# Designed miniproteins, single chains, continued (2): the designs that were tried, part 93

Each design is a single chain, and the fold is of that chain. pLDDT is the mean over its residues in the fold that is shown.

## One batch from the design tools (miniprotein)

Design m7422
Fold by ESMFold2-Fast:
Formats: structure tokens, sequence, C-alpha cells
Structure m7422 (fold): chain A 93 residues (1-93)
């Protein structure tokens, strides 16, 4: 992949991270009386926000290598997959 293609994928994943965070924040409001669910959601949101900050920094950094961009794409996909599974488990209850 070209650097331009990797940056486009980072933009797509950053948008998915933001929308997933918003959904998780709404679930915190819904389950506010369940401290265990709130804790799991907050920890996941913190991980998503840290990942998003990393993507935004790398996207803005012209010195970021293709390898670094690929590693961030893989990290973002992993964190999003975990968050989506957590949301599904909570919504099944």
Amino acid sequence: MTREQLVAELDRLAAELRSTIEKMEELIKKYKDNPEIVKKLQEAIDALRATLAGLERAKADPSASVEELQQLIDLARTVLDYARKLIEEIEKE
C-alpha cells in the first residue's frame, strides 16, 4: 500500500473509533446504575481514545514510516473488534 492509502485507512478507522466511543458513552448513560458495566465501558473508551490520539498524531507526522502506519491500523482494528464484542455482550443482557 502507498502512504496515501494508509492515511486514508487511518482516517476511516479514526471515524469508526469516534462513532464507537459515542455509542459506548450512550451505553454508560443507559447502564449508569450498573457500576461493573460502567467500569468496563469506561476502560474500553479510554483504550479507544488513546488509539484515536495515536492515529491523529501519526497522520499529522510526515516522518511516520509505512510500518508505523500499518501497526497503528492493526492496533485500531484490534481495539475496535474488542469494543464491538463488548457492546454486543452488554446489549444481550
Scores: mean pLDDT 86

Design m7423
Fold by ESMFold2-Fast:
Structure m7423 (fold): chain A 88 residues (1-88)
Amino acid sequence: MEAAEEFVRLATEAVRAYLAGDRERAEALGRRAEEAAARIKDEELLRKAELEALAEAARLAAEHYAAQGDEEKAAFFAEKAAEYAALA
């Protein structure tokens, strides 16, 4: 599961960079995440890793919007995080 773990880690860091306003870093990390995903040969492992990355991304977005006082967006992304986690 080396490539799957690398993919989730890089995708998570890309989302953190994006939310911090560092779009260039987010894009570079996103490309590295896609390279890691391309090395995952097992379709089920890839699907699970993508869902784990989506769940973590949504959770980070929920925390970011909650910190900004946007409770509607925070609630929306919290719900999405739970949905993706349940599917993984």
Scores: mean pLDDT 84

Design m7424
Fold by ESMFold2-Fast:
Structure m7424 (fold): chain A 90 residues (1-90)
Amino acid sequence: DARRQAENLTLNGDLAYSLGDYELAKKYYERAIELDPDYARAWVNLGRAYYALGKYDEAREYYRRALELARRQGDSVTAREAEENLAEIE
């Protein structure tokens, strides 16, 4: 299903991110969001990739979207992660 495919793409993005390939990580996370735009974790991870690329305005937008989705879904873990990441952006 769409959520499971989005989760697998997000894991591939996480691997790319861990290897320092932020552009590849970004592409995986963007594809995950295309398949399941309500997957809040993918929005957080997309924000992290943009942050690593120095694109702070876009990172902030994606963290805000992740926070909105996580709160709506009752996902306190993802909501907290988005809040912490937002606090790191000046």
Scores: mean pLDDT 90

Design m7425
Fold by ESMFold2-Fast:
Structure m7425 (fold): chain A 56 residues (1-56)
Amino acid sequence: SEEDKKKALELIEEAKLAFANKDYKKAIELLEKAKELDPSLKEKLEEAIKYLESLL
């Protein structure tokens, strides 16, 4: 739904803030939730999650 797509974008913005604070675990959790809400972003978000996991 359009509402879920908007929530996914909000979670991605929250993930960027977590990343800026070096809270990589929180950033990963937020991106996983965004991926569930908007599956069309799956490929891009999985690449971002993989990158963040490499920083742990």
Scores: mean pLDDT 87

Design m7427
Fold by ESMFold2-Fast:
Structure m7427 (fold): chain A 62 residues (1-62)
Amino acid sequence: AAAGRGGGEGARSAVEAGDPALGGQLAKMGAEQVGNLEGAERARRAGEAGDGETAYRLAKEG
């Protein structure tokens, strides 16, 4: 839970700084830390598509 929360905060900050790819990467790492491999893959795809909002949401959900 703590690791997933840290990833979500980092993903949000990256998206706010204008780096949705970094946001997706951080969300993927957070999801992997809590064992949510499906969420990690979705976060990666959202980041690659430039959809940082979706990546951030997935990081928060775990």
Scores: mean pLDDT 67

Design m7428
Fold by ESMFold2-Fast:
Structure m7428 (fold): chain A 62 residues (1-62)
Amino acid sequence: SAEEEALKAAAERAARAGLAAAKTAAHDMYQVGLIDRESLRAVLAAKSAEEALAVLREAGAA
């Protein structure tokens, strides 16, 4: 849906802005059911914005 596409795009922009922003975006995506708890935990465990972005992209495919 357009809403899901917008959330994914926002998450990618947030990850490029920084690790903390990516973690916040992951929480928002989890609350709306766009990613599962395992994906959320992977983003929260990320040590870099690049790692967080990779997890968000992979999770968005589910």
Scores: mean pLDDT 75

Design m7429
Fold by ESMFold2-Fast:
Structure m7429 (fold): chain A 65 residues (1-65)
Amino acid sequence: PIILGAGAIGMFEAVAAASKGAKKIVAVDRRLERAEAPKSLLERLGFEDVEVIPALSEEEARKLA
């Protein structure tokens, strides 16, 4: 699994990871709406086979990854 921050750079990294065949991404942001944003973006771009898991902290993300 790949752990990414869900800010602007993290959104770009999520698209790059999905394009390279990543199947599972953990997105980290203190705001749940931002942690969920990469999933919506990837779905809109047609990456339906990528699982995006929102996490509110790096500690939570490491438990999910």
Scores: mean pLDDT 74

Design m7430
Fold by ESMFold2-Fast:
Structure m7430 (fold): chain A 76 residues (1-76)
Amino acid sequence: DPSIDRKLAEAERLIEEGKRAFKEGDYETALRYFSEARRLYEELLRVTPEGHPLREELERKIAEVEEGIREAKSKL
């Protein structure tokens, strides 16, 4: 599904931008990027069928993003 592929690519881009902002000390910007990435992964998880291998990957990505959110918040 091209829509799913585009959302996956966008979420990955948002994570990379969030990591860049975090490294530069822009924790507010990092938090915004990580929060948007989490939203996209949660949308993807909602439309992915139970038992699909992608669900485990999405859940791991959501956990990674939530860690980034916690780290960014700890710096504010």
Scores: mean pLDDT 86

Design m7431
Fold by ESMFold2-Fast:
Structure m7431 (fold): chain A 80 residues (1-80)
Amino acid sequence: MKDLEKGKELRNQGLKLMAEGKYEEAIEKFEQAIELYDRADPTSLELAQSYLNLGVVYRKLGKYELADQYYAKALEIQEK
């Protein structure tokens, strides 16, 4: 319960940082949110969305192979 609430706050901070072009800081927030969501429910939509957010940020940084890996992780969670 507390992990889901804190994860949502961290993910929202990451989204704001991403919108501001602060991609490295956004990655840190999304990684922290992922840890909390995975601990709470490894099949959650919130976890899948956080992996998708990491994929978008890595794509913005030109790290396309890493972005594809995170998109694949998000899809795997959503299809289970």
Scores: mean pLDDT 84

Design m7432
Fold by ESMFold2-Fast:
Structure m7432 (fold): chain A 67 residues (1-67)
Amino acid sequence: MKKILLVASKDEAKAKELAEQLKEKYGFDEVILLVGKSLEEAHKFAKELEKKTGARVVVVDADNPPI
């Protein structure tokens, strides 16, 4: 199953750095940066992507990273 990572942050550099780390650690097929969007908007975008592509989408808030 294709895995897509969505990284939300107010800071583009912070989002990019976290996205790179998570892609290497967990092996995501695609990475999308959502700069300046809220976590709620990121989750809505993720659900639309899952419906359109059938991929598994993971959303991460770079301003409050889980890892």
Scores: mean pLDDT 77

Design m7433
Fold by ESMFold2-Fast:
Structure m7433 (fold): chain A 92 residues (1-92)
Amino acid sequence: GSGSGGALIEAMQESKKNGAKPSVTLEGDTVILTVENASKESIEAMKKAAEEAEKDGAKAEIKQEGNTVILTVSGLDPTSAIGVVLAAIGEE
């Protein structure tokens, strides 16, 4: 089974390992992952997370503004959304 929430958490962890600064905003059923100073590895992980979300029936889009990458996922289940937020605030 695909884990769109798990893929988002992996993208955040990859970003942190590469020195990027991920942040997450939850707006209803929409998760917005913003990564400042995104490396190529962080961008690839976010792209993979977007593809996994689309496979699970969620809507995902990636926007790049300079060195900042923004991944927006709408239609994510609440448990996955909360898991992503908890990962972003530095739990492991």
Scores: mean pLDDT 74

Design m7434
Fold by ESMFold2-Fast:
Order: sequence, then structure tokens, then C-alpha cells
Structure m7434 (fold): chain A 77 residues (1-77)
Amino acid sequence: SIEEAQKAVKEGKEAFKEGNYTKAGEAYFKAGVLYEKLGNYLEAAKAYNNAGNAYEKAKDYKKAAFAYERAIELYQK
């Protein structure tokens, strides 16, 4: 649901502010998946991009790349 996606974005923002970048990446990625299922491609792309940024700060470059690739794909819709 839209409410679950919004909650995941909030969890991502809170985790990112706390410096828990892995948790932030996971929460933002979950938001991206939820928004994508709802057809909210712009919100999904933004969430995946935020997941990429969080994973990059966590030094998880493979997960960051995957999240960024998902965002790019959706921005092209």
C-alpha cells in the first residue's frame, strides 16, 4: 500500500540521519519496490536512488549499483 511505502521512506530517512546506512539502504529499497508495485514510478525511482546513496555510504558498492540501475530504469518510463 501507499502507507507502507511512505513508512519505509520515513524509516530510511531516520536510519540515514542516525548513520545506519545499511538499514537506510534496505528501507529505501523496500520503499522503491512498494512504489513500483503501485505504479508510482517517479517515487519508486527516487526511493531506489536514495537506497543507492545509502548503500554507497555503507561502502556496499554492489547493492548501491543495483539500486541506482533500478532508479535509472524507472526514470526512463
Scores: mean pLDDT 88

Design m7435
Fold by ESMFold2-Fast:
Structure m7435 (fold): chain A 77 residues (1-77)
Amino acid sequence: MKLSPLEKQILITVAASEEGITASELAEILNVSQSTVSRHLRRLERLGLVERIKGKRTRYKATEKGKKLAEEIIKEE
């Protein structure tokens, strides 16, 4: 599975959040636009690595598959 460096950072950050994280919060943490983060989150969701949680604000959580991949990426550094 080919992930860009930014998609790897998004996945690690999402996996570190127990309650889920918004696209806006990810944009601030990673210093990128919210539209860029949202585009990459949609791809990660299609790959089954993150899931979308509906609420007052939309949050994203890592799936079990996403958490395992995030751990592998961290071990590469």
Scores: mean pLDDT 82

Design m7436
Fold by ESMFold2-Fast:
Structure m7436 (fold): chain A 71 residues (1-71)
Amino acid sequence: SHMEEVRRLAREIAERILKSTIEANKKVLEDYQKKKKAGIKLTPQEERSYRAAKAILEDEGLTEEIKKIEK
C-alpha cells in the first residue's frame, strides 16, 4: 500500500541521516584529536565542536539505534 511505501522511505531516509551524522562527527573528532596530539591548542569554538561530536558518539541511545539498523 501507499502508506507502507511512505513508512519504508521514511525509515530509509532516517537511517541514511543517522549514518551520515555519525560519520561526520567521527571525522570531526578524529581531526581535532590529531590537532591535540600535535600539541595544537584548540580555539573555544573548536573545543565546543569537539565536545559536541564526542557527546553524540558516546550517546548510549544513539549507539542502540545504530545496532538496530545494523541488525
Scores: mean pLDDT 76

Design m7437
Fold by ESMFold2-Fast:
Structure m7437 (fold): chain A 82 residues (1-82)
Amino acid sequence: MTPEELRASAERYLQAAEDLVKEAEELIKNGAPKEEVYRKITKALFLASVALYEADLAGDTALRQRAEDVIKKALELSEKVE
């Protein structure tokens, strides 16, 4: 993949991960089952990790930071579910 293709791919994965994090927050707010929240968090972590890898390959520091922020937020939500 070209750096531009890697960046575009990372942006798509990050958008999906951010949407899943937002959905997990709403599930927690509404008292949804722990299993449903963890499913969203786990998928968000996977997608953000792929985006982090692609951002590193593309040399995009801003996308890398955005991916790290999503991972951090997803992990913080995981602790809140317990």
Scores: mean pLDDT 86

Design m7438
Fold by ESMFold2-Fast:
Structure m7438 (fold): chain A 69 residues (1-69)
Amino acid sequence: YRVTIEGTDLKEEDFAGVPGLLSVEVEGNVATVIVDTDDIQAFLEQLTKSIEAHGKRVGAVLSVEEVEL
């Protein structure tokens, strides 16, 4: 899956330790994440918790796309 999220002051370090995460790209207030997972909802919950654990916030999930990886 390719997931695009919007948040304030996001950095690659805020995504560390999320299972199935293949890549993170941060540009301004938008992060694009490539993940290999069988449960996208569980992944999104873990991603949000990781960001919140760093004192930051997910403003919106902009897109979720299934990709062949």
Scores: mean pLDDT 77

Design m7439
Fold by ESMFold2-Fast:
Structure m7439 (fold): chain A 85 residues (1-85)
Amino acid sequence: HMEELIEKTVELARELLSKIPTLTDEQIDRIVAAVEETLRKYGPDPLAIAKAAREEARKLGLSDITVNAVSIAAVYALEKAKKEL
């Protein structure tokens, strides 16, 4: 049950982040990895997922606008994954 949610969230997060024109594939991989790790450790908490994505984006030196877009995309991926399962 949890594994399917994690896999679907990771898939959707990668797809959504790929639509942000300022992100490289390497940056997307790191953000998605942070989201997956947070899901595995803390479960499907939107606040925890938003925080993890935001902190990873900040570590990558991304602009405030991009950091905000990344956190929104990560939360949206989680919520969409829940609806599709």
Scores: mean pLDDT 86

Design m7440
Fold by ESMFold2-Fast:
Structure m7440 (fold): chain A 61 residues (1-61)
Amino acid sequence: SKEEADKLYKEGLEYLDKGDYQKAIDLYMEAMKLSPKVSSQEAAEMVGRVIRAIGEILDKE
């Protein structure tokens, strides 16, 4: 359902903020399974945040 997908998406963003990127990706994937019709917008924002966070890790030297 969309409500549960929104909850997982929000939790994923929280894990992203904490630096737990693996958990954030897992929650994002689960959110997409529950609400594919609205996944394009919310998934794009979450994927963007995950990619940005991973990019910062990979580029840190």
Scores: mean pLDDT 69

Design m7441
Fold by ESMFold2-Fast:
Structure m7441 (fold): chain A 62 residues (1-62)
Amino acid sequence: GKMKYEKAVELAKEYLKKNGGKLTIEDLRKIAEETGVSLMVATLAAADALKELGLPLSSIIG
């Protein structure tokens, strides 16, 4: 649902700040598990987080 997606975006931003602007496949799995979205939806949420922070998609590694 929309609220789970927004939580996934916010959690992706937290991981990006913690990891110095990088996000791994393991981070995406943790976001999916913690927010109850699929890995694909967590990846889309991470892409939105990157766009909002002005970071390239190459920030997702693995």
Scores: mean pLDDT 83

Design m7442
Fold by ESMFold2-Fast:
Structure m7442 (fold): chain A 97 residues (1-97)
Amino acid sequence: SEALRREIRELVSRAVGLVIRAIGLEIDARRLEKTDPKKAAELYREAAEELEEAAELYKKVAELLEDVDPEEAEEYRKLAEKYEKRAKELKEKAEKL
């Protein structure tokens, strides 16, 4: 339906925005690791939170697509898993700084 396509588009747009912000935060954190490890840790944690939110949005998209396009639903589930894993890695990296 048009309503379903609109909802999916809005959720994907929000998730992509969160991923882009997280990438920027990761780049900034990486640059600060040696000179300001406390600030780097804060930025890694912020990036992880952005990726966790993006993963939840991708999971919602997958749920909406499950009965309509199961193949596309699986792609969004894989994106959610990827970003959940990355968020965990960033949190672990922050703890070591």
Scores: mean pLDDT 92

Design m7443
Fold by ESMFold2-Fast:
Structure m7443 (fold): chain A 55 residues (1-55)
Amino acid sequence: SLDDEIARLEAEARRLEEEYRRALAAGDVRHATLLLFHLLAVRGEIHVLERRKER
């Protein structure tokens, strides 16, 4: 279902957030930046699905 897909993407976003924080703590700015862009893409997809759910 749409709710199941959103929940899966939210779990993925949380995992990317954890990886991003670890990369920052390690001083790996380039890896952290790539993780941030991936996180933004996942959050964008969640936003699109949430909008579809409202219609």
Scores: mean pLDDT 86

Design m7444
Fold by ESMFold2-Fast:
Structure m7444 (fold): chain A 100 residues (1-100)
Amino acid sequence: ANKRAAELLEEAARLLEEAARKSKDPELSKELRRLAERARELARLVESGDKEKVEEAVYAATILAGTLAGLAKHEEDPEVSRLLAEAARLLAEAANLAEA
């Protein structure tokens, strides 16, 4: 479960980097790159197998999924919106798998 959860977090980071490249808003692009780095950090915490680090990563991934779902709803570019929504889905799925 932790290995698969980490893989989903890494995939979410890749989608966020793609969204940052496609976004025409330079401030949003910068924020999305920061969130991609955060998703990769959460993947490392989950891969550690340390119970406290995994629990903190699950909580953080759940919050980040909510944030990205909110951004997707207000995004005018349909491709960027789709990438943000898919990243949110992967973050939520990773959190559920890491709890199992």
Scores: mean pLDDT 87

Design m7445
Fold by ESMFold2-Fast:
Structure m7445 (fold): chain A 58 residues (1-58)
Amino acid sequence: GIKAVAVRDQAPRSPDDLVVFKGDELEILEEVDEERVLVRTLAGGDEGYVKKEALEPI
């Protein structure tokens, strides 16, 4: 998948949302809609949804 870094903190709004902090490294697994992506954390392997605007591809 595409590697990305979180450019801001994300608080979960739904049970399927991932908690991310600025600087977290992630892998984009799937783009599910125009606002959200399914990601996996590189450090822990946790999977969940994150807003596209919170991520920058690396």
Scores: mean pLDDT 79

Design m7446
Fold by ESMFold2-Fast:
Structure m7446 (fold): chain A 66 residues (1-66)
Amino acid sequence: SKEEAQQLLGEAHRLLQTLPDTPERRKALGELLKAGEMLSNSRNDDEVKKALDMAKRALEMVRSLL
């Protein structure tokens, strides 16, 4: 759901703030911003599902840096 995607993006952003400023962090931030933009621009359920998948991948990328 859109709410689930927003919650995952919020968690990823919170975790990202605990990381040092590295190229890996900047890449993860870029993916997080892309997922957020996709969610904000979503017009139908398929686009929301795509944003949710992107949010899950962004969260996994951030978690891999912890």
Scores: mean pLDDT 82

Design m7447
Fold by ESMFold2-Fast:
Structure m7447 (fold): chain A 75 residues (1-75)
Amino acid sequence: MVEVVEGRALTPVEVGVPTEFELVLRGKPEEIRRLLEEARERARALGTAEILDIEVVEETEDSVVVRLTVRRLPR
């Protein structure tokens, strides 16, 4: 199971403006990568948000630190 252990916004959260988030995800790196890919596809399909960038900052055997750039879409 993949769990979000810690999350913080690095920039102000506003609709239509790219926001940077840093997330600490617990789980197998392979499962975390799969969930991030699925989340990007799901956000695009639902039209709720656009995931502009996904950067892996740190990886261990049971956790991944990721920096996401996300833009929320108006609905």
Scores: mean pLDDT 75

Design m7448
Fold by ESMFold2-Fast:
Structure m7448 (fold): chain A 78 residues (1-78)
Amino acid sequence: SAELEAARARAEALSALLRRMAEESGDPEARRLAEEVARHLAEFVAALEAGDEEAARAANEAAVRAGRELVRLYLERR
């Protein structure tokens, strides 16, 4: 489906970007948070594929929370 294809592409692109940024930072906590975002984005795509709307919502919310922590970390470690 177009929705699943778009979600997968966005999840893969964002995961790759965050991992690269975290690697360049040299910060193990940034790397951990980037992997946490990537994991939850993968869970989101899997839930969409399974048609599990509640699981998709939960995974998306978890990815957003981890992403906010990653942004906070970058702002604090300038």
Scores: mean pLDDT 85

Design m7449
Fold by ESMFold2-Fast:
Structure m7449 (fold): chain A 65 residues (1-65)
Amino acid sequence: TKILSADITIDGDTVTVDAVVEGKPEDAKRLIERALELNGFKVVDVEVEEIGEGKYRVRAVAKAK
């Protein structure tokens, strides 16, 4: 599993991640969730969308603890 790109927007206590990940959808989701949790954020929502063969767009919303 590889992160190909990531756009991160911080608005107060809210972080939005829009990433493109290569691999399996479950691995892509877990990779982004774990990265947010390790940086002190609680994941509120995460969506995974297939954008090509073996490529997934992962959009996550997280809040600072």
Scores: mean pLDDT 81

Design m7450
Fold by ESMFold2-Fast:
Structure m7450 (fold): chain A 93 residues (1-93)
Amino acid sequence: SIREQIQEILELIDKALEAAKKGDLKEAEEYARQAVEKARELLEQDPEAGRHTLEFQAELAEAWAKKARKEGDKEAAEVAEELARRFRELLEE
């Protein structure tokens, strides 16, 4: 279901941020890549629902990046900023 796909993407984003906080940057990048790929799949299956979901996820990632910057977590901030950028790029395709 679309709801389950959205939940999977959010869980992958959470895993990416948690890995980044632990200093596991390779693992963080892999989870981030999986989140972006799942978002692309959703966009291809249902362009309207996928677009709305990507906009929400981009805004969420941007908010997390700002929070991580304020908390001094540079690695988590960079991962969240990269996720937001990639989600925004998918919206322009």
Scores: mean pLDDT 81

Design m7451
Fold by ESMFold2-Fast:
Formats: C-alpha cells, structure tokens, sequence
Structure m7451 (fold): chain A 56 residues (1-56)
C-alpha cells in the first residue's frame, strides 16, 4: 500500500515540477522579449498570456 502510494505520489510531484518549470520558462521568455524590444507592460502581458496558452 504505502510503497505504491509513495511511487504514484512521487511521479505526480515530478510532473507538477515539470509543469512549474515550463510556466517559469514562459514567464522568462515574455520578460526577455519585453526588455529587449522596449515593449509596454500591456504588450508584455499579452506575450505572457500567449506563451501560457501553449503550455495548457
């Protein structure tokens, strides 16, 4: 019981961490594009939203 539950919980935790890393990368990409192109906050937020949509 505990061994199977622990294995499944570990796999779920790993997948959640991978998803979190992908979201973090999308945020970093949007931030970089905003900085490099001198985009307004509104434009940066639109880029972030589009990148996050690709992850879902």
Amino acid sequence: MSEEQRRVAREVAEELRRIGEAVQKAIEIASKLGKEKGLSFEERLKILTEELKKLS
Scores: mean pLDDT 70

Design m7452
Fold by ESMFold2-Fast:
Structure m7452 (fold): chain A 94 residues (1-94)
Amino acid sequence: SSEAEANTKIAELLEEIGSLIPDEETKKQVLDLLNDAIDKIESEKLSEEEYEELKEEVLKKIEEILRKAGYSEETIKRVLELAGELLDTAYNRR
């Protein structure tokens, strides 16, 4: 099903994001933030506008976490691209 495909894609994106963040504490912070956002998307009837606001807030927080932890601009950009795709996949599967 399309839902099963979306679930597989989210799991793969979470694994790829985790692989880009070797520091366990930073990885946990980013993955916890993404899992909390997925839970909110799945449990709440978010409008497109509300979803875009949530996505912007989550991506900004991830960028701040990675930048503070000293990750490169290249790594930050890649993580944000994957996180954005993950959140879009979660929103569209609902």
Scores: mean pLDDT 87

Design m7453
Fold by ESMFold2-Fast:
Structure m7453 (fold): chain A 67 residues (1-67)
Amino acid sequence: SPWEAFIRKEIEEAVKEQDVEGLERIKPEDLLAIMRELGVPEEELEPVLKFLEEAVKEGKERIKQME
């Protein structure tokens, strides 16, 4: 999914910079609004949002391992 690739890139950049605030700026509601505006089918929204939730959680855990 191009949306999952986009999310992965944003998370990886934030983790590389140890930017917790950057991760917290990636809000599911903002992504949902953008995807709907671009005409992404409703059936594709749930998998992408679930991927975002898991990716943000993993990214925050990875940053916590970096002191």
Scores: mean pLDDT 78

Design m7454
Fold by ESMFold2-Fast:
Structure m7454 (fold): chain A 63 residues (1-63)
Amino acid sequence: MKLSDEEIERAVLILAAAVIRVTSRKEGNDEAVKLADEAIDYANQGDIEKARELLKKAIEVMK
């Protein structure tokens, strides 16, 4: 029961993407929902760098 820094970063990215997904769904922003969903998928695959890029794009689309 010891989380590594990488595991914590992955968990935080997934949580942030989930929050963005829920908010974007309420606003009808399908593009941000898709980007957040892809970010969660890449984070689950261990591709933290790609997950971060997709999460940044989702945030930019929400502006």
Scores: mean pLDDT 79

Design m7455
Fold by ESMFold2-Fast:
Structure m7455 (fold): chain A 72 residues (1-72)
Amino acid sequence: SSYEEALLKLDVDEFNEIRKKIIEELQEEYLKKGITDREKFYKDFVEKFLKELKEKGYLNEEEVKEFREKVF
């Protein structure tokens, strides 16, 4: 699928840096606000991650849609 091909385009180091940045930003926000909802954390992470990958050109609109349909 186009989604699976998009994942294979990611450089491992760049993927890990994007993931780490988003996790750290979300953890700081959630801790500051006292939010402990892990399902919400996961959904917020996925949405931010997809947005960042799209902005960097790793995913297009159709690949983002396919991912959302398969994960949610």
Scores: mean pLDDT 76

Design m7456
Fold by ESMFold2-Fast:
Structure m7456 (fold): chain A 77 residues (1-77)
Amino acid sequence: EEAEKAFAAGKYEEAIKLYEKRIEENPNDAKAWANLGKALAKLGKYEEAIKAYEYALKIDPNNEEALIGLLEVKEKL
């Protein structure tokens, strides 16, 4: 909730910190990893975003946000 609110408000650095906290509490939260990737991509951190999306897909291979985000970021590199 808090991380999603920060992301929606364009506070991407804040969103990253909140998603990282969520991942520390639950490392198998594929949605948190995918959303971390989206926030990293918004800041132009494409290599870090790819790693976050790949980890989300390792947890949940059918995570659509991670699949779409990974495709979009790879087009930027």
Scores: mean pLDDT 86

Design m7457
Fold by ESMFold2-Fast:
Structure m7457 (fold): chain A 70 residues (1-70)
Amino acid sequence: KLDEYIEKIEKAKSVLDITFAVSEFAKLLPLEKAQRLARKVQEAIDKYGNDVEKFKKAVVEILRELKEEL
């Protein structure tokens, strides 16, 4: 299920498409994990918001780290 969202993010072409896919995945998580994910994604937006490719890679790494906790 997480792998489906990673694939959607890898195929996304804009920061908005990436953030939308992340928010949909976050709805499936417990509140504490959803809040941690939101914070990490916001940090990635702040660092890479003008570079879709770097932002995409950062978000994929965040989700891979989260997978180890699931």
Scores: mean pLDDT 79

Design m7458
Fold by ESMFold2-Fast:
Structure m7458 (fold): chain A 82 residues (1-82)
Amino acid sequence: SEEEREWARKQLEKVRERVEEARELLREGRREEARFELELTRGLLLLIYGVLKIVNPEVAEEFRPEFEEILEEIDALLREAE
């Protein structure tokens, strides 16, 4: 239980770090690279959440609002990168 919570926290931290890297690319006008990084990060986030739902559905539900918030942020940045 706590093991899965710690894993989820660390994975979300890594995803947020990648989102910030993509924001940096957008600030530099590197839209194509930012879009590619955001698409990969989005896929990674969905994979992490999918794994968590299989391993521990209760912990997945606890982290759902945070996953949804990050997913929404990625989707907003993808629109900006168009």
Scores: mean pLDDT 88

